# Designed miniproteins, single chains, continued (5), part 74

Each design is a single chain, and the fold is of that chain. pLDDT is the mean over its residues in the fold that is shown.

## One batch from the design tools (miniprotein)

Design m18735
Fold by ESMFold2-Fast:
Structure m18735 (fold): chain A 79 residues (1-79)
Amino acid sequence: GEEAIKELKNAKTDEEVQKAAFRVMSKAVELAAQGKFDEAIKLLDEGIKAVKESNASPETKERLIAQLEGLKKAIEDMA
């Protein structure tokens, strides 16, 4: 999870930010599947913050934040 957040913070293009955000989402789903809901939620919160601070376009940020927040809500509903 931490590696994906670091990739997101270091991403310079929309494509790199999208790729790193998808890795964050994939890891959160994996953690939730293992019953590690608190870790999954924390990772998604860190991902949302990293997307907001990234060099991505405003449109890409809005889309990725919506996807990350949607996944966070779904995982919170399972916990």
Scores: mean pLDDT 85

Design m18736
Fold by ESMFold2-Fast:
Structure m18736 (fold): chain A 62 residues (1-62)
Amino acid sequence: MLEEFRKKAREMVEELLKKNPNPTIDEIRELARKLAEEFGIDERTARIIVGSEVTKLQFKKK
């Protein structure tokens, strides 16, 4: 269920990090809300997943 959402979130987060390596909480929230609306997912859940993907991508690069 959430796999397509997480894949899309990761792609969107990767693009965001390319433009801004240290995005603000507001930018992360806005992205999460946008994706939550697109996928019909709870906004809070989307925010947690998007934030998690930001952290994963930053740590994946060491």
Scores: mean pLDDT 75

Design m18737
Fold by ESMFold2-Fast:
Structure m18737 (fold): chain A 70 residues (1-70)
Amino acid sequence: MELSEVEIERRIRGILLDNPDKEYTIDELAEELGVSKETVERVVDRLEQAGLVKRIDTPEGKKYVLRSKQ
C-alpha cells in the first residue's frame, strides 16, 4: 500500500522536523513510510526545491536533512 504524495510529503517533513540534525536516505524514508523509492525521490526533490530539505550525496546513496530556506 502506498500513501498519497501529499501524505508522504507531510510525513517526511514531520520526520525531519522531529530530528532536524539527522540525515535520512531514500531507502530509510521508503522503508519507514512503506512506499516506493521513486515516489520518495520525487517528493524530496520538491521539498529541496522549496528550500525545506538539503540533499547530501554519499557513496551509499543520497541523504536528506532539514534545511531552512535562507
Scores: mean pLDDT 75

Design m18738
Fold by ESMFold2-Fast:
Structure m18738 (fold): chain A 76 residues (1-76)
Amino acid sequence: LKEEAVELLRKAREYALKALELAESDPELAEEYKKKAEELWKEAVELMEKLPPEEQEEIAREMLSEEHARFLEELA
């Protein structure tokens, strides 16, 4: 479960970064990757919610990057 959540978060981050890179050159593809990143992140969050709060915080810290944080801000 924990490893599955981490892998989903990694993939979500990868798609989020690709969406940011493509935003100006290929907005259509950027939107597609953005949607994919959201879906993967949502699945990861649902798995993480089943873990103890301490493990949730550890995974969040390990997986968060400046790029991923920027992606979340753009979605808001």
Scores: mean pLDDT 71

Design m18739
Fold by ESMFold2-Fast:
Structure m18739 (fold): chain A 58 residues (1-58)
Amino acid sequence: MRKTMEKLVESLAKRLQLNEEEVERLRRIAEESKDMDEFLRKVSQLTGIPRSELLSLL
């Protein structure tokens, strides 16, 4: 997983108090995503958090 995607996963885990299974799901999405844009889109759809909000967590 890219370092920037990992930072976002860690920020979301802390902010949303995610459990281990939820964190692993986000990590799998990061590994499956071709780039940061696709990762943000998929995470936004999964969490309901707007893409602009996710960018502010970086």
Scores: mean pLDDT 76

Design m18740
Fold by ESMFold2-Fast:
Structure m18740 (fold): chain A 75 residues (1-75)
Amino acid sequence: MARKLLEEGKYEEALEEAKKEAEKGDAFAAVVHAYAYLKLGKYEEAIEWAKKAKELDPSYEGAAEGLIKEAEEKL
């Protein structure tokens, strides 16, 4: 589960699981993807996945906007 891998700090493994879940339209998986990319220093990819997460589920808008802002500040 991408969520469990994220909680354990396994960002690369979380990203692999999140890819499978995000392809099925899971908004939380898209948030995990954005966060993992942010932690890996892939700021452009982090922004893209955060935008996708809020499109899939507006309840994640706050988390997605936070990730986008942090990634943009580091670009």
Scores: mean pLDDT 73

Design m18741
Fold by ESMFold2-Fast:
Structure m18741 (fold): chain A 95 residues (1-95)
Amino acid sequence: HMTLEEAVARAEAALDEMDAAGYSFEQFEKRLIELVKEIMAEVTDPEEREALVAHVIGLAARRLKERGYSDEEILKFVRKILEEAFGVEVKPLPA
């Protein structure tokens, strides 16, 4: 069982490694999705999962902003993480 503190520390360490390795946006996105899926398999409590989602998304968004990515690119990234890593079903906007 992984604690919220351990999960956040693991995510921060992985983000630091991705920055040091000079990951492209696509590499960063793919690695983070896989990391989040792995961590979420070990964190089963709904409240801890919700807190972890908020922390990981916040950290990742900050890192992308520091790299000079636009708010539009960051929003697309957040949506993809929510859909692919957390399984959040984003309803299409009514036409």
Scores: mean pLDDT 74

Design m18742
Fold by ESMFold2-Fast:
Structure m18742 (fold): chain A 83 residues (1-83)
Amino acid sequence: ALARASDADWAAARAVAAAALEALRAGEEFTATLPVPDAAAATVLEYELAMVTMDATVRGIKFEIRVERAGDTATVTVRPVAK
């Protein structure tokens, strides 16, 4: 695959993923919009959100993750679902 994520793409995805996981652990909804200019940035975001999914699942947290793409941006919404 010929897609190269910048350090900024990794930093943005990691920051969103960390905030989303902490929100889920607190039982709170989280929404953030971040730049996703290319396929590499999209792949990095998907990877970091997959790590959030694994961590939340191991902790027994029931949740929903939604990613909405609009042009060069992505809006990530993470919601805890009823226990």
Scores: mean pLDDT 79

Design m18743
Fold by ESMFold2-Fast:
Structure m18743 (fold): chain A 60 residues (1-60)
Amino acid sequence: LEKAMRAGAEAGRAGDAAAAGAAGYESVLINPKNEDARKAAEAGTRGDAEAAAEYAEKAG
C-alpha cells in the first residue's frame, strides 16, 4: 500500500493526475476507510494532479 501511494504521489507531482488517482482508487478498494486515498482518487478523476499527489503522499 505505502509503496503504491508513494509512486502515485510522485506521478501526480510530475503532472500525471490519472496515475495518482488510480493509485488512490486501488487503495480504497483494499481499505475503504483510507480517507486520503479516496481524496487522491477523487482529485485524479477531476484532473487535479497537485491535489492527487498531496493526498497520495498523506495516504502512504
Scores: mean pLDDT 71

Design m18746
Fold by ESMFold2-Fast:
Structure m18746 (fold): chain A 80 residues (1-80)
Amino acid sequence: EIKKEAEKLLEKADEYIKKAEEYLKQGDYDKAIEYAQKAIEYAKEAMKLAEKAGDKSLILRAIGLILRAIGIIIDAESKL
């Protein structure tokens, strides 16, 4: 169950990252930052669950999503 919960949160984080990337491409930098921040929150929660489950692969996926979201925030902030 914990592992499935982590996977669902990672899926949500990925969805929010895709939305953030789309807003970034559209020039909506405020929304890009907002959606990227939401992605980080989901990925952080997933990482906590992955740590409890001892699933290194899920932890690494969560870290990857967090870094990708941070990249979006940096790009968007540079445009504001």
Scores: mean pLDDT 89

Design m18747
Fold by ESMFold2-Fast:
Structure m18747 (fold): chain A 91 residues (1-91)
Amino acid sequence: SREEAERLFEEGEEALRQGDYEKAAELYEEAIKLAGPEHVDALTNLALAYYRLGKYEEAREYAQQALAVDPSNLRARNILGAAEREIEKRR
């Protein structure tokens, strides 16, 4: 439900604040499943969580999905750029 997706998103933000990036990613993925693929804030925070985990390909993918929904999202653009730099560096 919308209310359940909002709750999961808020729990994900708490997990991010605590540095529990694996838990944050799980909670944001569940929020996206309930709210739909257009949940820009959850996509952006999921990209950040994957970036913090060193999973740069996943971070890039979710940041691109967020930007497909909202091209003006500065956080998503910054995460995408950071993830792409890390991917290129590791080639």
Scores: mean pLDDT 88

Design m18748
Fold by ESMFold2-Fast:
Structure m18748 (fold): chain A 68 residues (1-68)
Amino acid sequence: MLTPEERERALKEIVEAARILTDYLEKQGKSEDEIILELQRTVDRLVAALEAGDLETFEKIVEEIKKK
């Protein structure tokens, strides 16, 4: 299970990923509603991976967002 320090670090990565994804979607001309929906889905997936202790899946999702 994640330590408090690992959880804090993961939350910071989620915030950074959300910023990158928001900028990317805005550049693609997505509406505010579409951006919010995609952010919610992405955050839900990241949180689910963390709760499952699946750091490999978490990092893979973060890396895919950073490639945008």
Scores: mean pLDDT 81

Design m18749
Fold by ESMFold2-Fast:
Structure m18749 (fold): chain A 71 residues (1-71)
Amino acid sequence: ATREQVDEILARVRATSKNQLGIIAEALRELGVNATVEQVSAFVETLLSLGEENMSREEALETAIALLAGS
């Protein structure tokens, strides 16, 4: 996936706020990436655990989208 596609997914997430993981999973499937809400959630939680106090939730979401969309 391109940087522009990642930015578009992040824009959708920011616009709706309530179902961020579901929006990410749906957008990844639109790009041909077989990702479930559960997989996105687990990946974000792992990134937050590894980043501890140095990673925001927004940074974890961006990183998860970029890595999953690149797979």
Scores: mean pLDDT 73

Design m18750
Fold by ESMFold2-Fast:
Parts: sequence; structure tokens; C-alpha cells
Structure m18750 (fold): chain A 75 residues (1-75)
Amino acid sequence: MRLAIVVRASGPLDPEALREAVEAVGGEVLAVIPHGDRWVVLAEVPEEQVAALEEALRALPNVEGVTIRRIPEPA
């Protein structure tokens, strides 16, 4: 499923760590967009792995918050 993931960081965050977390759950990163103290990651992730991805992202150093939103895809 296609996701918009907003990651808030309290300090420096490696964008490759975001990519690795998505790939570790069998997902694909479509885009990584810096936005001030946030990172917006667009990714395709298996629905059953969304919870595992959220845990992996929250385990990264300096991550203070993670918000995951489903993006509806046209049929």
C-alpha cells in the first residue's frame, strides 16, 4: 500500500536510515523529502508490515515522532 510517512527528528537524521527501515520490511521508497525538522517519505509497503515499519522508524536515533498516512491509489 502507498504511504506518506512524516518523521519528526530532534537532531540530525540520516535519510539512508529511513530508506533502510522501509526496505527492511519489504517496502520500496518512492521519495524522501526534507521539510525543516521533518522528513516526508513516500513509500510502497505491504499492509501487514506497516506496524513493523512504524516500530523500526521510532527506534532510529533522534526520532521524536512518526505519523503514517495511507495514500489511496486509483484502481
Scores: mean pLDDT 79

Design m18751
Fold by ESMFold2-Fast:
Order: C-alpha cells, then sequence, then structure tokens
Structure m18751 (fold): chain A 78 residues (1-78)
C-alpha cells in the first residue's frame, strides 16, 4: 500500500495528464492504478490494488492528484 502511494506521488505530471483523454480533468481510478503498477514494475496483490483504488477515490487521493498536476483534477470510479 505505502509503496503504491509513493510511486503515485512521484509519477510524472505528463504521464497522468495523458490519462485525461476527454480534457474534462477526470481520470478513472483504474487508469491511475494501471499507470502506477506499470511504473512499479513488479506484481501486486489484488487486495493491495483494491485498497489503493479506494484510497485514490478518497479525499486524500484526490488532493494528491491535484498537488501532482497543479490543476483541479478529479479521480472517478471506473
Amino acid sequence: MKTLINVFKNTPVEEIKKLDKNGDKKISSGDLVDLVIRRLGVPVLDSDVEEFKKWLTSKEGNEELRKITGEDYEVVED
């Protein structure tokens, strides 16, 4: 869990913004999970994936996304 959050916090802004295909500043939790796991480069337990996905959709996860991007981005459920 902490490792996935740390990878997310260190994800390049440009890689996150590429996930916003519609320009509405809404990014699916699934797309963010996939990006973070890809950047981590090792297998993750399904339970850790689900916990991370839940954190991304929380107030804390949304605040971190806005901090990384410097813009009013929002995490939405799949």
Scores: mean pLDDT 81

Design m18752
Fold by ESMFold2-Fast:
Structure m18752 (fold): chain A 58 residues (1-58)
Amino acid sequence: SLEEALLLLAEAAQAYASGRPEEARRLLAEALALDPSIVARAAGLLDADPAFRAFVEA
């Protein structure tokens, strides 16, 4: 579950970077469905990508 949620969050970051915010939002929703605390658990990934962090926090 945690590993799958992290993979989905990483895929969401890639989709966002590729200019696909709707796909990124869907992948983020899937990650949160697997692990509601995934954003807190992946704080290091979000700290490394301020644009994606802002997207997640919106």
Scores: mean pLDDT 81

Design m18753
Fold by ESMFold2-Fast:
Structure m18753 (fold): chain A 72 residues (1-72)
Amino acid sequence: MREIRIGADTSPAALGEALRRERAGEARIVAVDEEAKERLARIEKVIAQGAPTGRAAALEIARGEPHTVELT
């Protein structure tokens, strides 16, 4: 089985794809640092509260980047 390594710098798209593949049994997610472990734990918590996997990943990214909008 393929291992997908997730770090703190992993993009939201890559994180969502990794979660999708793990659920399909195509790959196993491996967190390579403490930030990645925390991100996965937050996503699992949101999923446990009823959010779809894709939405859970998006919500985690939004929480990590409060200053992404520019006035202009």
Scores: mean pLDDT 63

Design m18754
Fold by ESMFold2-Fast:
Structure m18754 (fold): chain A 68 residues (1-68)
Amino acid sequence: GEAAELAVKGIEAAKEGKVEEARELLVEAAQLAYEAGDTEALEKIKEAGELAGEGKYDEAIELAREAG
């Protein structure tokens, strides 16, 4: 879904060092999941962000894709 696509783009931006773009995309992804009432997607987006913060970008991208 749209939230998962934005989350993946955000993590890819983080991997490229585009910190501000990554933050904006991840916030938008989380807002879309929250507005949809999709608690599972919201939690996966949050966990993907935490993995990206640890430098685990490939694992973060896989988890973000699972957000729907």
Scores: mean pLDDT 83

Design m18755
Fold by ESMFold2-Fast:
Parts: C-alpha cells; sequence; structure tokens
Structure m18755 (fold): chain A 71 residues (1-71)
C-alpha cells in the first residue's frame, strides 16, 4: 500500500539520521492511514531523536491507544 511505502521511506530517512524527512514520510503515511500504529510509534521515535519530548510523548500515547483498539 501507499502508507506502507511511506513508512518504508521514513524508516530509511530515520536510518540516515534525517529526522525531519522521516517525520514528513510518517505524517504522509498517517494522512493515508490515520490509525497506523507503526507510523505513530516511529513519529514518536523521530521526535525523540530531535529532542521534541512533548511531540514524542503525544505520538507514543496515540500509538498505544490505537494498539489497544486493535486487540
Amino acid sequence: SEAERKVKEGIEALKNGDYDKAIEYFEEALKIDPENVVALFLLSVAYEKKGDEEKAAEYRAKAIENLRKQG
């Protein structure tokens, strides 16, 4: 899917240390699939790497909430 492609592109950016580009890809994945737990969790990781603890906590909470809904 397109969301899976965006997550993969974001992971590559994250591996390269390009946290801003990773955030853009994960945000695009969430525009396609707003409940994508992987994209939400990886957004929290990318924001943590940038030192944005508030946004990291926000996306971590969203990932946990959506994971609970999936069973």
Scores: mean pLDDT 85

Design m18756
Fold by ESMFold2-Fast:
Structure m18756 (fold): chain A 60 residues (1-60)
Amino acid sequence: MEVREVSTEEARELIARTEGKVLRVTAPDGREVVVVLGPESTLIATIDPAKGTARVETYT
C-alpha cells in the first residue's frame, strides 16, 4: 500500500491516468471519494475541495 498527500489537481491527474472502473461518492461534509478498480491495482482518492488537498492510496 502506498499513501500520498497531494493537491486536488494532482489527484485528478492520477485518477485520469489510472485504468479501471471508477466509482465516485460525495460525503456529507463535501469530501469526494473516488475508487478506481484496475485489473492489477486499486486506487482510492479522498479529495477535500475546501482545503485543495487529497489523500491517494494505491493497493497492488
Scores: mean pLDDT 79

Design m18757
Fold by ESMFold2-Fast:
Structure m18757 (fold): chain A 61 residues (1-61)
Amino acid sequence: SELDEIKREIARLLAEALRDPRTSTENRVRIEELYREAMRSTDVEEARRLLEEVRKILEEA
């Protein structure tokens, strides 16, 4: 489903952030929080907003 695809992409971005030594502790914690919220979500639109927030954090890092 589209929801599962979004959740997989957020998981991929979290894994990428955790492997990157340039990712600050603050940004890592925020991405982990967004990931947990996304895993609990049953709404595609909410999951998309969470994915966009993760992408913004990574772009600003």
Scores: mean pLDDT 84

Design m18758
Fold by ESMFold2-Fast:
Order: sequence, then C-alpha cells, then structure tokens
Structure m18758 (fold): chain A 76 residues (1-76)
Amino acid sequence: MVDPLEVELAIAEIKAAVSLVAAENYLRQGDVEGAKSAYRDAAEWYRKAAELAEQIGDTDLAEQYRKMAEELEKKV
C-alpha cells in the first residue's frame, strides 16, 4: 500500500500543477493579477510538497520543489 505521506505529496504536486495551469490561462487572458495569485498558490503547494518529500526521506526531491517554489515567487 502507498504511504499516506506519499498520497499527501501527490495531492500537493497536483494542486501545484493545477495552479500553474491557472497562471498560464490568466496570462493568455491578459490578467496579470490573476496570474500572480496563481503563481503564489503554486509556490505554496511546492513548499508543502518539499516538506512532505523531506518527511518521506526524499531530500533531492524536497530540494527540487523548494527551488521551484523560489523561482515562482520571483514571478510575483
């Protein structure tokens, strides 16, 4: 069976991806403020994904998600 933390990680990854798609859709519509809000949401979910990855012992994945969150925070 899948570890409950791995399920939570997968949910955080999906929510981050959904927020990135939302940001892209806002940019296509010219809604810069909507895009910034979606990038903030994506960064928050990548931060949570990094915390969950650390808890399951995947330090490389945790560092990748922290870096992704930092790059998204620069777009806001």
Scores: mean pLDDT 85

Design m18759
Fold by ESMFold2-Fast:
Structure m18759 (fold): chain A 70 residues (1-70)
Amino acid sequence: AAPVLTPAQRAAEERGLRVKKAVTRAINGDPEGVAELKRLGATDEQIEAIRNAKDGAELGAVLHAWLAAQ
């Protein structure tokens, strides 16, 4: 059977995809990615940490800390 998501689960999944897209754009220097991260509640310091992450592990730690604070 196809997976049935509750409205809350769909909202969380959509939020996760939005975060991933915004992070990817911001890392690539897209100002729209930075703007979207700000709309999602990221501070300038958090956005700088995301953009300046040296590898996937450092990026994952920054994202984990930010999402846990929400």
Scores: mean pLDDT 74

Design m18760
Fold by ESMFold2-Fast:
Structure m18760 (fold): chain A 79 residues (1-79)
Amino acid sequence: SATEAGNRAARAALAGDAEGAEEGALEAGREGGNPEAGEAGARAARAGAAKGTAAGKAGAAIAAIGAAAEAGLAGGGPM
């Protein structure tokens, strides 16, 4: 699911895995039916994870979760 992909991306980001964070965020966007949100989340997650700082990793995790949440809202919530 989009949420599961977003959670995997967030864990990858917290571990400093920029590639895993980017891939998971892209998958979250595709599964949620909002690839544009997934692409934005993936860029943010990759950049934050690549910094290797606690703040960068936390920001990357939030971006990945945000991509999954936005995809969920696009599928069933008001915009």
Scores: mean pLDDT 69

Design m18761
Fold by ESMFold2-Fast:
Formats: structure tokens, C-alpha cells, sequence
Structure m18761 (fold): chain A 79 residues (1-79)
């Protein structure tokens, strides 16, 4: 199978977002993490994934959710 570095990086970030969504107690943040993961995996839409992650940062009341969203946003911008 041909797996590009970009495809692998997107898959890893999407897995991180889905995992965070599963453990987030905030349903709105959970929805945003899942939407960002779908944008990366289904559509390959990096700009939409960043938009959803930025919304998650703004809506996060939990510091762990915010830190993860900030980390993912930085990694998406490096792609």
C-alpha cells in the first residue's frame, strides 16, 4: 500500500481528535473534534479541519481539550 507522509500525518491527527472526542465530557467540543477528524479523513479539507479545531479551542472549558486542540491546530498548519 502507498501511504504518503501527508496521509499518515492526517490519519494520526484524526485518530488523536477522535480519541479526544471519546473522552471529552463537553458534547459541543466532542462534535467539533469529530467534525475536524471527518474533514481530514473524508474530505482531505485541511482548512475546514483547522476551522473546527479553532472553534473547539474557543468553546473548550476544559484545559486538556483546549491544549489538545491547540497542539492539533499547530500540527495541521505545519502540513
Amino acid sequence: MKVSKEELDRAVLAIALVTAARFSEDPEVRKLFNEAADALLRDGDLEKAIEYVEQAIKKSKNEDDRRLAELVREKLREL
Scores: mean pLDDT 79

Design m18762
Fold by ESMFold2-Fast:
Structure m18762 (fold): chain A 77 residues (1-77)
Amino acid sequence: SKEELEKLLAEAEKKFLKAYELAKKGDVEGAKEELEKAKELVEQAKPLLPEEWHEAFEKQVEGAVKAVEEAIKEAEK
């Protein structure tokens, strides 16, 4: 449903933001845990999206994942 999709996307965004914040604080393990939770929520949301939007959605997710992974790399210095 649209409501379920919107809820999953909102929760995924919250997890990506939390992962990024934890990485900036040097909590690499916490950042990795929240990133994995965000990825799980994304996989739950994907089948609720129209198929024609999957490519655009995957690109947006890739960008969010990359931002968190770069922050984790900086924290691991």
Scores: mean pLDDT 84

Design m18763
Fold by ESMFold2-Fast:
Structure m18763 (fold): chain A 55 residues (1-55)
Amino acid sequence: TEVEKLAKELAEKYNLPLNLALAIVELGLRRGLTKEEIEEILKKQAGKEDIDVPV
């Protein structure tokens, strides 16, 4: 899907877990955010120290 393509691209670009990128991209697109706005959110996530949760 388009969500998967965008999530994979951004996960690779910002070195984020794919599942995290998928969640953020899906939520952003659902809210009508642009690709650029979604990318800014992912950039902020990439800058955090503790973004992992036990699975």
Scores: mean pLDDT 73

Design m18764
Fold by ESMFold2-Fast:
Structure m18764 (fold): chain A 63 residues (1-63)
Amino acid sequence: AAPKLATVTRDYTATNATEMTLQAGDTVTILDTYDDGTVLAKSLSTGETGLIPAEYVQVVGDV
């Protein structure tokens, strides 16, 4: 799928090493979306890549 730009809607704290910690208002690029409701995202603020629940992000456009 094409990468998408998204805004973090609420704070998320990573629960394991494959996830990333994000704050409400952060901007991320969604690299992939999974059927279990998880997305692979890259933070534009930190450059970190990791998994987060899709419900914590709102897609705002294409990259």
Scores: mean pLDDT 78

Design m18765
Fold by ESMFold2-Fast:
Structure m18765 (fold): chain A 96 residues (1-96)
Amino acid sequence: EKKKLEELIKELERLLAELSRAVAAGDYEAAVEAIRRAAELFEKAGDLKLAENLRRLAEQLAEAAAAGDDLAAEITAAMAQILLAVEIVVLKNKLK
């Protein structure tokens, strides 16, 4: 149980780092992929609502990027980064 949670946290931290690098580079395709992969991890962990919220953010980011709406893309990417960072802290607190 504890080992599975530690592995989940480590993979989510890796995806958050990938998401942050992609956003800094303006690579919204890579950012969308990182968010979708995080959603899959939460779905496998049983958090279906968080997985759905992350998938919606990934879709909104993809649409904003395709439209050339840089402001909407930046805001959506920031929301995904904040949500993922907060949930990693919540999971880490469960290990204490």
Scores: mean pLDDT 87

Design m18766
Fold by ESMFold2-Fast:
Structure m18766 (fold): chain A 55 residues (1-55)
Amino acid sequence: MKAKAVKDVPLDTPAVLKLKKGDEFEILKEYEDGNYLGRKDGKEGLVGKNHIEII
């Protein structure tokens, strides 16, 4: 499943996937708390539902 960031994610923590507005990435898993596990350029991390749009 493909998604796009709707705003910048400025956090560089190891658990969070760093994204810029307009970045496209893959969703690997959806969590009950409304977070996703995403993958971009071989890196995996958490992404909040408020930062993304599913395409």
Scores: mean pLDDT 76

Design m18767
Fold by ESMFold2-Fast:
Structure m18767 (fold): chain A 112 residues (1-112)
Amino acid sequence: IENLSAEEQLELGEAYYARGDYDGAIKAYETALKKDPKNFRAWRNLGEAYLAKGDYEKAAEYYEKALELDPKDILALLNLATAYKKLGDEEKAQEYMDKAFEIIEETRRKLL
């Protein structure tokens, strides 16, 4: 825990996730967040690992924390919408989907 930086723990977690070791990924991301609790990428990746495990309630919780730090993360918004849809909350799922598409459309218009 003390031997790796927050960024190194995040990279280790991403390596665990890539091989399907979601429990290993979660432990590494939690360690990264203990060192740097404002690491938006670690919160998002923690949500993604829980989503992959089918723990949709925890996935939603951690994506919401990621969005508190970066409210315009399209991937976090889309995955949060997926988590709420899996939880049967179609209204929240649509709300977050709409937010993601609004950001995509705004970005597209600025590229003119």
Scores: mean pLDDT 86

Design m18768
Fold by ESMFold2-Fast:
Structure m18768 (fold): chain A 58 residues (1-58)
Amino acid sequence: MSDEEGLAGAERVLASTRDPAQLRAAIGELRKIAETSKDEAARRRAEELIRQGEALLA
């Protein structure tokens, strides 16, 4: 899966569910993108979505 597909998938999960298991799975994919992506815009987007997902779990 490309970083673009991973970001889009995680963003869709965050927009469509409040289920903690699905939110944690999406955050896990986003953390992987933030750590491994060569695209700085993708890393910044992943970090933003991680913060949003963590807020939904709080």
Scores: mean pLDDT 81

Design m18769
Fold by ESMFold2-Fast:
Structure m18769 (fold): chain A 97 residues (1-97)
Amino acid sequence: SPLEPHRLTPEEVAAGLEAIADEVRARAKQTGNPALEKIADYFRQAAEAARAGNLDEAEKLLHQAMKIGSQAKLSPEDEKFVISLLIAAAVELTAAR
């Protein structure tokens, strides 16, 4: 079927970012890495900002998540996981603009 051109609503992008935050939080609990828990908290805050319609604040919070990920002692697997989710989050925010 052809793609329907749809701009994501604030609720839809917030739901996407909350799902991403839940995935990072699940991995943080599995690995015990406090950096992943902090990254998950930034994704959750980005979801709240997006729900409020503040996409610029959501983007700044994703930049903070990226900074924590780049500076943390992440395994190569966790680094790839976080980068993949940051890309997914950026796509969600772009679809809401």
Scores: mean pLDDT 83

Design m18770
Fold by ESMFold2-Fast:
Structure m18770 (fold): chain A 68 residues (1-68)
Amino acid sequence: SVADQLFAQLQQKIEQLKATTDVAEARRILEEAATLFDRVAPSLTPEQQAEAFAMLQEMIALVNALEA
């Protein structure tokens, strides 16, 4: 499903964020993830939106940790 593809891509981006030490790259990955979520969000159930939002929050935390 479109939701399954979104979750797989968000998970891959989280793994990429954990591997990077470059803040500019991390911000680009987060922007790509947010853009993908915005595109797919209308096709998601409220539960799927909440799950994807939690993954985006994890990505934001990872970017903030790199900036500290």
Scores: mean pLDDT 87

Design m18771
Fold by ESMFold2-Fast:
Structure m18771 (fold): chain A 77 residues (1-77)
Amino acid sequence: GPISDEEKRKKLDEAKKELDKVMEELEKILEEETDEEKKEKIKEEAIKTLEGVKKVAEELKMEDVAKAFEKAIEKIK
């Protein structure tokens, strides 16, 4: 069956703890990418992924997680 709300909360807490590391890796990938079309596609996919996580965090009332992911999205723009 679908993942439970309890498991979703655990995964979101883990995602928040890893967020800074994920953002550092993304920044490095974007700095190394010389093709502007590929760079924009990477940014779009990253924003889409972060927005998805933020939406689930908002649904679960995990305001700190949602806020952290919102800040991450703004850094990519």
Scores: mean pLDDT 82

Design m18772
Fold by ESMFold2-Fast:
Structure m18772 (fold): chain A 58 residues (1-58)
Amino acid sequence: LSNKELAELVRKRLAEAGFSEELADKFAEAVEKGDLSILTGPEEQLLRRVLRDILASL
């Protein structure tokens, strides 16, 4: 699973959960670049939860 594929799965999961497209784009960018420094503490915690959920379903 590439960073790009993982970013698309994160975007889809956030959209399904009712988060904004702006937030989904920001999280997808962080995943694709492998750089969490663009995220706030709460956003990083949310992304880590989303990533864990996605990886557990693979």
Scores: mean pLDDT 82

